# Designs tried in a protein design run: designed miniproteins, single chains, continued (4). Part 19

Each design is a single chain, and the fold is of that chain. pLDDT is the mean over its residues in the fold that is shown.

## One batch from the design tools (miniprotein)

Design m12675
Fold by ESMFold2-Fast:
Structure m12675 (fold): chain A 88 residues (1-88)
Amino acid sequence: MRVPLTPEQQARLDELEKRFKELSEKADKVIDNLKKQGKTEEANRLLRLKIAAEIVLVAARSGFGNVDEDIQAAEELLKELEEEIKKL
């Protein structure tokens, strides 16, 4: 069932969504560069990680299920995305 987000959950999601937007823009540039280099498997791995983070953020914002667990999962996925971008 959909549960209303607390102000604290909304604030955390706003910050994570902002961070996702910044990382998504960086990831898109890296993905495009990897595709131009023929590194399709590496590009697809980064794309899947980006999509996973987006899905979890959307789920958390929707208020269905366990919002705190979804927020935590989003934080972990965004950290992994940032670390993978830094390697490339």
Scores: mean pLDDT 83

Design m12676
Fold by ESMFold2-Fast:
Structure m12676 (fold): chain A 73 residues (1-73)
Amino acid sequence: MKKEEEALKKVREIAEETIEKIRKLTDEEERLKLVRETTKKIFEITKDIKDSKAIAEAVGLVLRVVGELLDQL
C-alpha cells in the first residue's frame, strides 16, 4: 500500500497544480500541451497501481484536469 499511497499523492499534487496552471494560461495551444503532458505523466506514475480504489481516484483526477481544459475552450 505504501507505493500506491505515494503514487496517488503525486497524482493529486500534479492534478491540482495543472488545474491551477490551466486557469492562468491564456494560450489554448499551451493548455492543450500541458493537459497532454500531465495526463501522460499521471499514467506513467499510476502504471504499477493494482488497487482498484486508487486507480478509480487517479482516473477521476485525470477527468477533472480534462474538464478544466474543456471549460476554458
Scores: mean pLDDT 78

Design m12677
Fold by ESMFold2-Fast:
Structure m12677 (fold): chain A 68 residues (1-68)
Amino acid sequence: MVVEEAVRLAAQGEDENVEEAVRLLVEHKDELSEEELKEATAAMMRALAEARGLSPEEQAALAATLAK
């Protein structure tokens, strides 16, 4: 649920909601694996990028960069 909530907040594209999404991931950091944290971060960035008008290709490139 925390990943879904963080992605939902980031999808709104507002700075306040992005900060809240980051706080949720940090709060549940111990409950998530490194893989889950990377996937959650990539999903949040993708949702934020889409909300702010980035193309699907730019979103995919951002997700690929975060996977490192």
Scores: mean pLDDT 71

Design m12678
Fold by ESMFold2-Fast:
Structure m12678 (fold): chain A 60 residues (1-60)
Amino acid sequence: MREEALEYFEKGDYEKAIELATPVERAVLEAVKQEGWDVEGFRSALRVAELGLQHAAELR
């Protein structure tokens, strides 16, 4: 997860936050956004995306 993406989301610049996110994180962000996002929801979504990426990397 990129700290920069989180910072932009907190500012309300979700467009830049999405641009800084990886494709996997982007998909998760879009799902959270449709529910009327907040910072906590966004953080949880990014954390889930990070775990998914780590899982894929662990698949040796």
Scores: mean pLDDT 61

Design m12679
Fold by ESMFold2-Fast:
Structure m12679 (fold): chain A 86 residues (1-86)
Amino acid sequence: SVLEAIKEGETALKNGDYDKAIEAFERAIELTGGRNPYALLLLGIAYKKKNELDKAKEYFQRAIEVAERLGHKRVLEEAKKLLDEL
């Protein structure tokens, strides 16, 4: 499920397994047809942790776009903040 993929990714992210986190969040994004702003935000965070800043920026921008469209205010605010920190 989408929630299980997100939980798996969050656990991997906490453990410093950024590649596993990326795979899990990509699966969550695929399962939602690209419409999960939280998974997009978390994928951006995972890329930032790997110091892949161009990819982090891309995913934060996608998270902003999707969160704004779906009215996800908390994800929108967090994604904007993280993008500004890059």
Scores: mean pLDDT 89

Design m12680
Fold by ESMFold2-Fast:
Structure m12680 (fold): chain A 100 residues (1-100)
Amino acid sequence: MLDELLEALKRVVPPELAEKLVERLGNVISGKEELDERTLRAFLEASALLVGGGHEQEASYLFGIVSSHTPAELRDLIREAVPRIVEGKGSLEELEELLA
């Protein structure tokens, strides 16, 4: 799944950002890194870009992991992002700024 997610991300974002996203996701899954607001926003933008690129299965995988690791205080960010994700309205410019 992470390898499939990486391949799909490389179709919708620059390879450097795709690698960075998958590395951070792996760290969140393993408990080595906490999901903060900036990182959450980056994963939500990536999910929307994946949907926009036709990679709905990989977007669902990413969104599912991110949602399960999101602290209660950040839940509203997910709620606000869902319409944009479903419509495939991600911003590469915003993602680049969030990962800088």
Scores: mean pLDDT 86

Design m12681
Fold by ESMFold2-Fast:
Structure m12681 (fold): chain A 74 residues (1-74)
Amino acid sequence: LSEEQKKEVEELLEEAKKKIEEALRNGDYDTLNKIASETTKKLEELVKDEKEFKKLLDRLLAMMLQAMERTRAE
């Protein structure tokens, strides 16, 4: 990935993280699923390399799982 693509990806993931945390605070699981779907589509458009895309997808999934675990633990 180019430096510009890496920066755009980082900004996209940071935005997704904030939206995920907000949706979880509100108990809005429909919005959580929508955020995941939209972020995945944007990553697919930005990253044409399958290996890099899978790495970013794994990172997004890890972020979601960590946020959900924290919410469940209270």
Scores: mean pLDDT 77

Design m12682
Fold by ESMFold2-Fast:
Structure m12682 (fold): chain A 92 residues (1-92)
Amino acid sequence: MEEHLEEARRALAEGRFEEAAAHLDKALEEALAAGDLRGIADVLFEAGRFYAALGRLEAALGFYEKALEIYRELGDEEGVARVEAAIEELRA
């Protein structure tokens, strides 16, 4: 799971959007199979960043809002802060 998120971030940074999307899909599949709610939130956050990089701000916001819900349910204050910062960047 973490390996796929790292590869997705690397591919996104290099502008390799199809590879980033493929790694996000694999990371989500692994998180769902493990029942890992935090992992699911992490993938949703990275999907938000992916769509923001594509200029798809409405889609990015939707993914960020879903990640925010899960992090709040888990009491993950670091995850919440990270998503809130990303949402503020979309509004700038």
Scores: mean pLDDT 83

Design m12683
Fold by ESMFold2-Fast:
Structure m12683 (fold): chain A 79 residues (1-79)
Amino acid sequence: MRAERVADARAALAALPAQMAAFYKTATPKEKAIAEATAEAQRKVAELIIENPDLPEEELEQFVRELERELEEKVAEIE
């Protein structure tokens, strides 16, 4: 349901800082860069859902696929 999607997106955004902090205790600079790129992509998806609760599922899926492709390219540059 749309309301559930927005609630999940908000919860994911709120949880990101704590999840990242736990990871950063032992992460190398390269691992941190990859994690930050991944978190940024997740943040963009969550923000899109929160700002556009009535967004068609097809458009959301297309946006996610484009972000996944961009993330893969960015991670490849870091490695």
Scores: mean pLDDT 76

Design m12684
Fold by ESMFold2-Fast:
Structure m12684 (fold): chain A 61 residues (1-61)
Amino acid sequence: SLAEQILAAKDGFEVAQLVQSAGLVDEEVQSMLSRIVRETDPARLAELKEQLAALVAKLEA
């Protein structure tokens, strides 16, 4: 699933490519993606990835 791919992503740019390739245009997803791309702290990036993955999983359900 897209949510699992987001959790496995190595950095914020890989997360951005996954979301863009999926064509996901949700406003909350785009807002989180902007934060993820700018995040340089690995621990904060991991937390943001988990939050985005949870949101994506709800949108896919």
Scores: mean pLDDT 80

Design m12685
Fold by ESMFold2-Fast:
Structure m12685 (fold): chain A 88 residues (1-88)
Amino acid sequence: SAAERAKALKENAEEVLRAAKEMLENPEKYSVEEAVGLVIAAIGIAFEAELLEKQGLISKEEAEAIKRIAEEAKRIAMEALKAISEAK
């Protein structure tokens, strides 16, 4: 269902956010490529939330909640990317 898809997308966004926080906390354990991967994942999640909203498959409120988590994940992943590149 659309609700199940929205839930899965939100859970994916939360997982990317957790991974980004872990990378920022321990930049020496991760590669630049892994951090770039999280940035791309966060962008993709935000884009899919936008598409699902435009198609009427999820509510504006659900899409905005997912996008907020994805934007935070992207922000932290970009900070992690900088920390990783400075540690190498």
Scores: mean pLDDT 88

Design m12686
Fold by ESMFold2-Fast:
Structure m12686 (fold): chain A 85 residues (1-85)
Amino acid sequence: SAETEALHEAFVRLLRMQYDVLVNGRVPSEAEIEEAERLARIVEPFVESLTPEQRAQLQAVGRAFLETGDLEAAERALRALFEAA
């Protein structure tokens, strides 16, 4: 659905932004911080709907992406989580 695609795009954008700050050491601008907060609000209802096990899976996807930089693997894992929820 369009809602699922928007949610997926919001998660992927947040992961990219976190990678640039935490791995590449880039200092985010005020506008980038505001955009990250906006994207976080988009994903929050979905995260709150997850079971504790699904939340742990989502956290593991984020950690793996920060360790590997493998966006394609992260996108596949997010798709699987959305289909299971």
Scores: mean pLDDT 83

Design m12687
Fold by ESMFold2-Fast:
Structure m12687 (fold): chain A 62 residues (1-62)
Amino acid sequence: KFEEAAKKAAEGEPVVVETESASPEVKQRAYDAGADNYIQLPSSPAARERAELEARRRKEAE
């Protein structure tokens, strides 16, 4: 998951990492790997859409 996130971040795409952990360490690792947002599983379709939109906005703001 983090390897794919890092590759997409390098390509300039907004990246959302899905994880079952809510721990700050896992969240920080996702951002360190180049993720623009994260989603804690299980998640609803609405939560995924919001996370993807937020990731795109954060990528645009960089």
Scores: mean pLDDT 67

Design m12688
Fold by ESMFold2-Fast:
Structure m12688 (fold): chain A 60 residues (1-60)
Amino acid sequence: SMRQQLMELMKKMVKEVQKINEEIKKLGEEVDLKTRREEMSKKMAELNEKGLKMLEEVRE
């Protein structure tokens, strides 16, 4: 069902966000907040694009 597929997609995206947060935390010596925000923004944009693609596949 579409609803179950959307629920699984949301659950997967939550886990991906958690992974991104962990990766940003591990940047080490690079404590520049601007650099961290740029990296986070890039990864979130990639996740959003991935999510949109998965939503389109569910509509198919």
Scores: mean pLDDT 73

Design m12689
Fold by ESMFold2-Fast:
Structure m12689 (fold): chain A 81 residues (1-81)
Amino acid sequence: MEAEEALEKGEEYYKEGNYEKALEYYKKALELTDDPEVRERAYEGLAKVYKAMGNLEKAREYLEKVIEIGVKRLEEAVRSV
């Protein structure tokens, strides 16, 4: 399974309300890649699922990871100029 396929399945299960499977596939995407873009999307998905489940503490934890990756990607883009 490719990381992009895992993200797609996570989003599909989230839309179906199967939050356990959504978490499983978003976490699987993180295990399959070190690509910051894919990892950022996986953490965004995890935050979204935990928010839907009412676990705001976990949602905040993953949103902080999204912000950290986004900032790092912007810093690397700026340094390339």
Scores: mean pLDDT 82

Design m12690
Fold by ESMFold2-Fast:
Structure m12690 (fold): chain A 79 residues (1-79)
Amino acid sequence: LAAEVAAALRRLAGASPEDAERAARAVELIAADPARAAEAIAIAEAQLAEAEAAGEDERELAAAREALALLRRAREAAE
């Protein structure tokens, strides 16, 4: 679930209206719960490290870094 949310956050700018709305609700749920935010951040960090080690496409790496940054900002806004 946290990995799905990170992917959804990454697609917020280019998402369909339905996907953007769904992602926004997921961000609200994560931001409201510091424990869930920490879990999502940890998963995003692990996925980014794994993708870097695997030599994934630069666009995917950039998107993963964006998702991590969005999760961190959402957590700060909730506090």
Scores: mean pLDDT 63

Design m12691
Fold by ESMFold2-Fast:
Structure m12691 (fold): chain A 73 residues (1-73)
Amino acid sequence: MVESLRKELLEAGRKGDAQKAREIATRLAKIDPEVAAQTVAEMRKLSPEAARAAYQALVDEGATEVLKQALEK
């Protein structure tokens, strides 16, 4: 479920696990890119490295427009 993936992505952010963040962000972006982008914005406060890995995963999946909107707030 989307909520489970979002929770795991935030946990990866808390642990600073860039590799795990990238994997989960890729999966979440394919299901719900908007929730993925919002979660990456929240991760920036927890771990810049994990947030950057998740950000790159969303860019690679083509979620650039949604990501731009989430980060401009």
Scores: mean pLDDT 78

Design m12692
Fold by ESMFold2-Fast:
Structure m12692 (fold): chain A 96 residues (1-96)
Amino acid sequence: AAALAPPSPETRAAFERAVKAYKEINEIESKLTDEEVVARAQKVPSVKAAGITTKSQLAAYLTALMLRAVGAFLENDAETAQRVYDELEALLKALK
């Protein structure tokens, strides 16, 4: 059986940025009401296009993004890891 090669420095850096953004989002959300979190998140075009109108739907969306980031890390897909980071950064900026 072939062992999986470790992720490239680029993939690892993108994944680490995504994890950091996700943690910062959770910290900001803990200081806001569910209604304020959803209203701010809807300012992100991708979130609005996904039809997210509740805190639970937003939580599922964030979980799906993080699972995608983990998959990208395991598959050494720096492009996908970077796209997940870009989405999380846009959401983080909207919540501020």
Scores: mean pLDDT 85

Design m12693
Fold by ESMFold2-Fast:
Structure m12693 (fold): chain A 70 residues (1-70)
Amino acid sequence: MKEELQKAINRLIGLKLRLIGLEFEKELIEKDESLSEEEKKEKLEKIDKEIEELKKEIEEVEKKVKELEE
């Protein structure tokens, strides 16, 4: 149980760090004046999809961490 909990926590930390990275990348794209509006739209759509998928994975792992803490 404790080893499984540690693995789940480590995975959760990794996913949250990735989410922070994607949010930062999104901000950089929005502020990048060298990109056309079309290029920004395409890159933002891609990042928004990755953020959505990652948030769902984070919620599932957080639920598992809570179950393992029992």
Scores: mean pLDDT 82

Design m12695
Fold by ESMFold2-Fast:
Structure m12695 (fold): chain A 73 residues (1-73)
Amino acid sequence: EIEERIKKLEEEIKKDPNNVQAWADLAVAYADAGDLEKAEEYLRKASENIGPDDVEGAILLIKAAVALVVAKR
């Protein structure tokens, strides 16, 4: 399931590299998979592409950050 989710999200990013949702979802997926290094990398990329008024993007970043914190034990 996690592997399939990562694959689909990677395909979305290939089509639209500025898709903040896909970057944030990849961070969550990698955190769930235990790959904390990639989770941090994708969370950073998502945050770099968020607009100042993007409330939905901010919520996605919070979800990704929580998943990463939980995955860190």
Scores: mean pLDDT 74

Design m12696
Fold by ESMFold2-Fast:
Structure m12696 (fold): chain A 62 residues (1-62)
Amino acid sequence: MRAEARRKALEVAEEGLKHGFDEEQVIKMARRAALLLGLPEEEAERIAREAVEEVLKKKKQE
């Protein structure tokens, strides 16, 4: 289940940042997706922040 939540959070982060949403807003969206997959709130927030950081690192390489 953690792997699925991480993939979903990455999808949401990529989509949100691509559409020009603020970093904080995208973190909230990714966190919500992880919560819907049954993760605890604290773990969902961690995965959401990690996903946004991963996408931002990719963008810096461009």
Scores: mean pLDDT 79

Design m12697
Fold by ESMFold2-Fast:
Structure m12697 (fold): chain A 94 residues (1-94)
Amino acid sequence: GEEEALRVAREAVDVMEKLVEKAEEAETDLERDSIAALMRMTLSVLRLTSRRLGLPEERLEELEELFRKAIEAIEARDYEAAREHLEEARELLE
């Protein structure tokens, strides 16, 4: 149900926040690219599971946009912007 979908979405935000921290600490471009790829995988898994568990489509689309913005910020090495987008995602799930 929706409650389970919200729990999964919050877990995805937690995973993304940890990946942002790892990206900031990454010493090589390969490590950063690998982390960005993991973030994209997390978004794909969130989309699949949240849709199946019945998260409202509008909320899922907003969450997906915030996750994409966070990934783009990481690729630009703007870790502050990435954290801001994930905080907005967390607030959306209240």
Scores: mean pLDDT 85

Design m12698
Fold by ESMFold2-Fast:
Structure m12698 (fold): chain A 95 residues (1-95)
Amino acid sequence: MKYNEEGKKYYEQGRYDEALEKYEKALEEDPDNAEAYYNRGLVYFDLFEFEKALEDFEKAKALIEKNNVPNKDERLARIDAQIDAVRALMKLFGL
């Protein structure tokens, strides 16, 4: 999807605010876009916005669990690893 791909491009450039804007537009067009939630979660993680990152990763996981998506097990394993990483860092920082 155009906005999700544009968001990835900005994220790769370290342009986090522009990446967030594009992922928000992707979610306005498709509120069930699990990939856009996951990618926005990665931006929040890099910005140390751990609560927002966790919320987005959990939303992406819920959407993938409910739908028949390609590479479902691999996607869920990846999201679970990110959730574990966020929770570990939150615990380390007393959040």
Scores: mean pLDDT 86

Design m12699
Fold by ESMFold2-Fast:
Structure m12699 (fold): chain A 79 residues (1-79)
Amino acid sequence: SDASLANIRALGESKDPSAVIALQAGLHSPDVRVRVEAARALGRIGDPRAVPALTRVATDPSAPEEVRAAAREALARIA
C-alpha cells in the first residue's frame, strides 16, 4: 500500500539501526515497490545484520528482477 511504502521510505531516511527489523520485514511485502524500497533503505543504513536477508532476496529466482537488483545494490553498499 502507499502507506506501507511511505513508512519504509521514512525508516530508510532516518538511518536508524533499530529500523533494520522492520525493513527486513518489508523485503517480504506483497507490494514490489515496498520490497525495492526496503532493500534500498537497508543499503543506506549499511547495517551488516541485514546481509543474510538481502543475500536471500538477491539470489531468489522467484523474486522480481527489480527487487533482486535492489538487494544486490544494497549488498554492494554494505560491503
Scores: mean pLDDT 82

Design m12700
Fold by ESMFold2-Fast:
Structure m12700 (fold): chain A 90 residues (1-90)
Amino acid sequence: KEEAKKLVKEAFEKEKEGKYEEAGKLLEEAIKIDEKVAKALAYTYLGKKAAEAGKLELAIKYYEKALEIDPENEEAKKNLEKAKEELKKS
């Protein structure tokens, strides 16, 4: 659902800006609209955040959780492969 996806993306932009309360409110709204989509996107973005922090094993776990919820999520699949590749280089 497009609206839930938009809200989750906006939430993570707010998190990057340090606006944690606004990020939380946007995530809550996304969950109310489509819990499954919101959780899958949230895990995908948590994975990206973990990977950016160099926590590749944690990133892999979050991407795997996203794919448990939405097995067809191409973004989560691509990011999982990248995280696995980076972990091998580390």
Scores: mean pLDDT 78

Design m12701
Fold by ESMFold2-Fast:
Structure m12701 (fold): chain A 80 residues (1-80)
Amino acid sequence: MKEEALEGVRKAEEAVRRVIEAHRDDAEFLRALAAELRAQAEAARALAEELAESDPELAEVYAYAAEVAARLAAEAEAAA
């Protein structure tokens, strides 16, 4: 389960990077995407903290997803 979830996050990361590259001439789109990814990173981080003691394996998946979303948000903002 955890490995499948982490692989899902990796595939999502690749897909989002392709979207950023495809829209590097659309600053408005990239700023909106960065804001959405930043919100997703905050939500995932909060879930990771909430689950840390009850489900540490799931907490680790959300922590990783939060890091990926934050990194992609920075990449989208830099491309804008």
Scores: mean pLDDT 84

Design m12702
Fold by ESMFold2-Fast:
Structure m12702 (fold): chain A 84 residues (1-84)
Amino acid sequence: KTKAYYAAARQLVKEAEKYGKKISEEDLNRAKELGQKVDEAYKSGNPEEAKKVAQEARDFYETVKEKYESIKKLNEELKKLLEQ
Protein backbone atom coordinates (compact mmCIF):
# COMPACT_ATOMS: atom_id res chain seq x y z
CA LYS A 1 0.00 0.00 0.00
CA THR A 2 2.66 2.57 1.05
CA LYS A 3 4.82 1.90 -2.05
CA ALA A 4 1.76 2.33 -4.29
CA TYR A 5 0.98 5.74 -2.74
CA TYR A 6 4.56 6.97 -3.28
CA ALA A 7 4.67 5.62 -6.86
CA ALA A 8 1.37 7.39 -7.67
CA ALA A 9 2.49 10.62 -5.93
CA ARG A 10 5.78 10.73 -7.88
CA GLN A 11 4.03 10.13 -11.21
CA LEU A 12 1.41 12.84 -10.48
CA VAL A 13 4.15 15.33 -9.48
CA LYS A 14 6.03 14.64 -12.76
CA GLU A 15 2.85 15.27 -14.76
CA ALA A 16 2.07 18.42 -12.72
CA GLU A 17 5.62 19.70 -13.39
CA LYS A 18 5.03 19.30 -17.17
CA TYR A 19 1.86 21.42 -16.91
CA GLY A 20 3.60 23.93 -14.61
CA LYS A 21 6.32 24.54 -17.21
CA LYS A 22 3.57 25.58 -19.68
CA ILE A 23 1.63 27.76 -17.17
CA SER A 24 4.00 29.80 -14.98
CA GLU A 25 7.27 29.78 -13.03
CA GLU A 26 5.21 29.82 -9.81
CA ASP A 27 3.31 26.63 -10.72
CA LEU A 28 6.56 24.95 -11.83
CA ASN A 29 8.19 25.84 -8.48
CA ARG A 30 5.17 24.48 -6.58
CA ALA A 31 5.47 21.17 -8.48
CA LYS A 32 9.17 20.97 -7.52
CA GLU A 33 8.39 21.73 -3.85
CA LEU A 34 5.72 19.00 -3.83
CA GLY A 35 8.25 16.58 -5.37
CA GLN A 36 10.66 17.35 -2.52
CA LYS A 37 7.84 16.82 0.02
CA VAL A 38 7.06 13.40 -1.54
CA ASP A 39 10.75 12.39 -1.24
CA GLU A 40 10.87 13.54 2.41
CA ALA A 41 7.70 11.56 3.22
CA TYR A 42 9.20 8.48 1.53
CA LYS A 43 12.34 8.76 3.72
CA SER A 44 10.14 8.97 6.85
CA GLY A 45 8.53 5.59 6.04
CA ASN A 46 5.24 6.83 7.54
CA PRO A 47 2.15 5.30 5.81
CA GLU A 48 -0.07 8.27 6.77
CA GLU A 49 2.45 10.70 5.20
CA ALA A 50 2.49 8.51 2.05
CA LYS A 51 -1.30 8.75 1.69
CA LYS A 52 -1.27 12.50 2.46
CA VAL A 53 1.37 13.36 -0.17
CA ALA A 54 -0.39 11.16 -2.75
CA GLN A 55 -3.62 13.12 -2.14
CA GLU A 56 -1.75 16.45 -2.32
CA ALA A 57 -0.08 15.36 -5.59
CA ARG A 58 -3.46 14.35 -7.06
CA ASP A 59 -5.09 17.65 -6.01
CA PHE A 60 -2.22 19.73 -7.42
CA TYR A 61 -2.18 17.74 -10.70
CA GLU A 62 -5.92 18.37 -11.16
CA THR A 63 -5.47 22.07 -10.36
CA VAL A 64 -2.62 22.69 -12.86
CA LYS A 65 -4.32 20.59 -15.58
CA GLU A 66 -7.53 22.65 -15.24
CA LYS A 67 -5.50 25.90 -15.18
CA TYR A 68 -3.62 24.88 -18.35
CA GLU A 69 -6.88 24.06 -20.17
CA SER A 70 -8.37 27.42 -19.07
CA ILE A 71 -5.30 29.31 -20.39
CA LYS A 72 -5.56 27.49 -23.75
CA LYS A 73 -9.26 28.40 -24.04
CA LEU A 74 -8.59 32.07 -23.20
CA ASN A 75 -5.79 32.24 -25.79
CA GLU A 76 -8.12 30.79 -28.46
CA GLU A 77 -10.87 33.29 -27.53
CA LEU A 78 -8.39 36.20 -27.60
CA LYS A 79 -7.12 35.12 -31.03
CA LYS A 80 -10.69 35.14 -32.39
CA LEU A 81 -11.27 38.65 -30.98
CA LEU A 82 -8.02 39.98 -32.49
CA GLU A 83 -8.95 38.52 -35.91
CA GLN A 84 -12.34 40.33 -35.90
Scores: mean pLDDT 79

Design m12703
Fold by ESMFold2-Fast:
Structure m12703 (fold): chain A 65 residues (1-65)
Amino acid sequence: AATAAAQAEVDRLTERSKQAILEGNADEIEEVADRLRELAPAVTGQGPAVEAMADNLRAYAEKLK
């Protein structure tokens, strides 16, 4: 099972990513993507989904630059 702290942080970063995308803030999106990738190993059973989310966010941020 994912640790409660890691899952709560993923949830927080997910909400932050929505705001950053609306603002078109590439730097903020990259920060969120990096944090999600770091947390993926701590989120048991959801690691691949969190990594995919991080990859998608990084690709979107690169397109904005």
Scores: mean pLDDT 79

Design m12704
Fold by ESMFold2-Fast:
Structure m12704 (fold): chain A 84 residues (1-84)
Amino acid sequence: GDLEEARRLVERARELMRQGKYRDAAEVALRALMLAIRAAEDKELILKGIGYVLRAIGLMLEGKYRDAAEVALEGAEELIEKVS
């Protein structure tokens, strides 16, 4: 399901971060976050997830891929924990 895929993508994004592949990490982490939002049923968690998405996209538009990956990972991990 979406949560299992989100967890897999979080681990992949963490590996990319360890390799210094920050752009790839940001893209994968953002996908994980969006899947976690889709799995959420709580309105407050969905809105919080959207906040993380907007912040991560803003950082990516500024070329701040490491910061974008960290924000998207934080959001994905928080939503996965609270939805599970």
Scores: mean pLDDT 89

Design m12705
Fold by ESMFold2-Fast:
Structure m12705 (fold): chain A 93 residues (1-93)
Amino acid sequence: KAAELLNEGVKLYNEKKYEEALKKFEEAIKLSEEGSKLYASALYQLGKVLYELGKYEEAKEYYKKSLETAEKINDEVLKEKAEKNLEKVEKKL
């Protein structure tokens, strides 16, 4: 399930296993419904992993996609998180 992959990815991220977390979030995105909260959350988490891997331009694109999806579904918490991390990644570019 996409939600299980998202949770596994978060656990790997917290363990600083960024390459493994990346694969889990990519799988979660593929298995989630486009435009869903889970899809938006997986995009956000993928952006975080890419940031930790120094892939700032890619991280920016995924934070933007997460923000756009969060706005469409009126998820204010995810919107705020995506906005803050988008600002953070732009300072690295």
Scores: mean pLDDT 87

Design m12706
Fold by ESMFold2-Fast:
Structure m12706 (fold): chain A 75 residues (1-75)
Amino acid sequence: SVEELKRNYELVEQKFKEEQARADALKAGYDANPDDEELRAGYQTEQDVADQLKYARDGFKKAYEEKLKEELDSL
């Protein structure tokens, strides 16, 4: 349903924001210590997770918007 798509979008958006914040913090640490391979590996791993969540978020948002438009256009 459109309500389920909205809930999934909101849930994934929250998870994306949390993971992106972690990636940003690790990247800031790496930028301050560019020879720290653990910080580099950490931010790259968290950024990959954030990128996947962003993709999922964008997919759920599109599905929600398309379903909402479909229901509104159906009279």
Scores: mean pLDDT 83

Design m12707
Fold by ESMFold2-Fast:
Structure m12707 (fold): chain A 55 residues (1-55)
Amino acid sequence: NAMDERIKEAIMRGAGWSPEEAEKALQIGKKYAEDSKLGARALASGRPVEEVRAE
């Protein structure tokens, strides 16, 4: 999506990396964001992260 392309372009401009390196960094960032979202949901519902993840 447009946001993904923007992030990749920012990484390439900032670090001078290739498109493949930027895509790898984006994938790592997305994984981190999903983990953070899961943690927030666990705290909001009062359940352990393990239960929310398994649900």
Scores: mean pLDDT 70

Design m12708
Fold by ESMFold2-Fast:
Structure m12708 (fold): chain A 69 residues (1-69)
Amino acid sequence: SFEEYLKIALEGAKELLDEGRKLVAEGEALIAQGNTEEGQKLVEEGTAIIKGIEERARLLAEKMVELAE
């Protein structure tokens, strides 16, 4: 069903957001410890994951609104 699909999709998105936030936190910790190069890479990777999920959610929301009209 659509509800089952949505539940699985939301669970997957949550896991990716949690991983992205974890990478950002680990990267910030490395920067604080003086490992700026490796820390910056992790922040960039985590931020890219978060932005990707946010953009997909935005596009889906826009499509759902258009289909309801």
Scores: mean pLDDT 83

Design m12709
Fold by ESMFold2-Fast:
Structure m12709 (fold): chain A 98 residues (1-98)
Amino acid sequence: SESEEILRALTEAILEASRKPPGATVRRSIGISSSDTLKKALEIAEEDGEDPEVIESLRKAYEQALKLSPGQSVTISVTSPVSGATAELTITVLPPPP
């Protein structure tokens, strides 16, 4: 579900950005339990034949997430070629449960 939430949030942000004026930024945020969630999202996106820009953004986010400590975040940024607006998804690695 977290992997599908990442893909949905990113897709929705990109679609919303495509309807915004140049220089606008659409921001969304999501929490994940581990960087493996991003790896799974990347795998699903590759298998489903998602846009190359989405796949590349997920790959970069996964590589960055491997370096993060719990409570830290990585931001995926994609610029709409239609509008010039930017879609940003901030992904935060959740701390381990107490």
Scores: mean pLDDT 79

Design m12710
Fold by ESMFold2-Fast:
Structure m12710 (fold): chain A 84 residues (1-84)
Amino acid sequence: MALVEETARYVREALLAAGVPEEEAERIAEEVRRLALEAERRYGKLAAEAMLYGAKAYLYKALGDEKKAEEYAEKARELYEQLE
């Protein structure tokens, strides 16, 4: 649950940082929350954790921090590979 909600919050913050209107950012974040919850239910906490790292990567990319974005993207990729 907490990981799913964190993922949605990071996505919302990334969208807002990228200049997406608040209403659209909230709608997209809710869709991501739903998808993350389904992933956690189907594949366990590892899937939720992978989505969280992907959301963090997206936020840092939107903020212009390419190094942190790549580090978090790499973490997400490693976790997704473990799901096989």
Scores: mean pLDDT 80

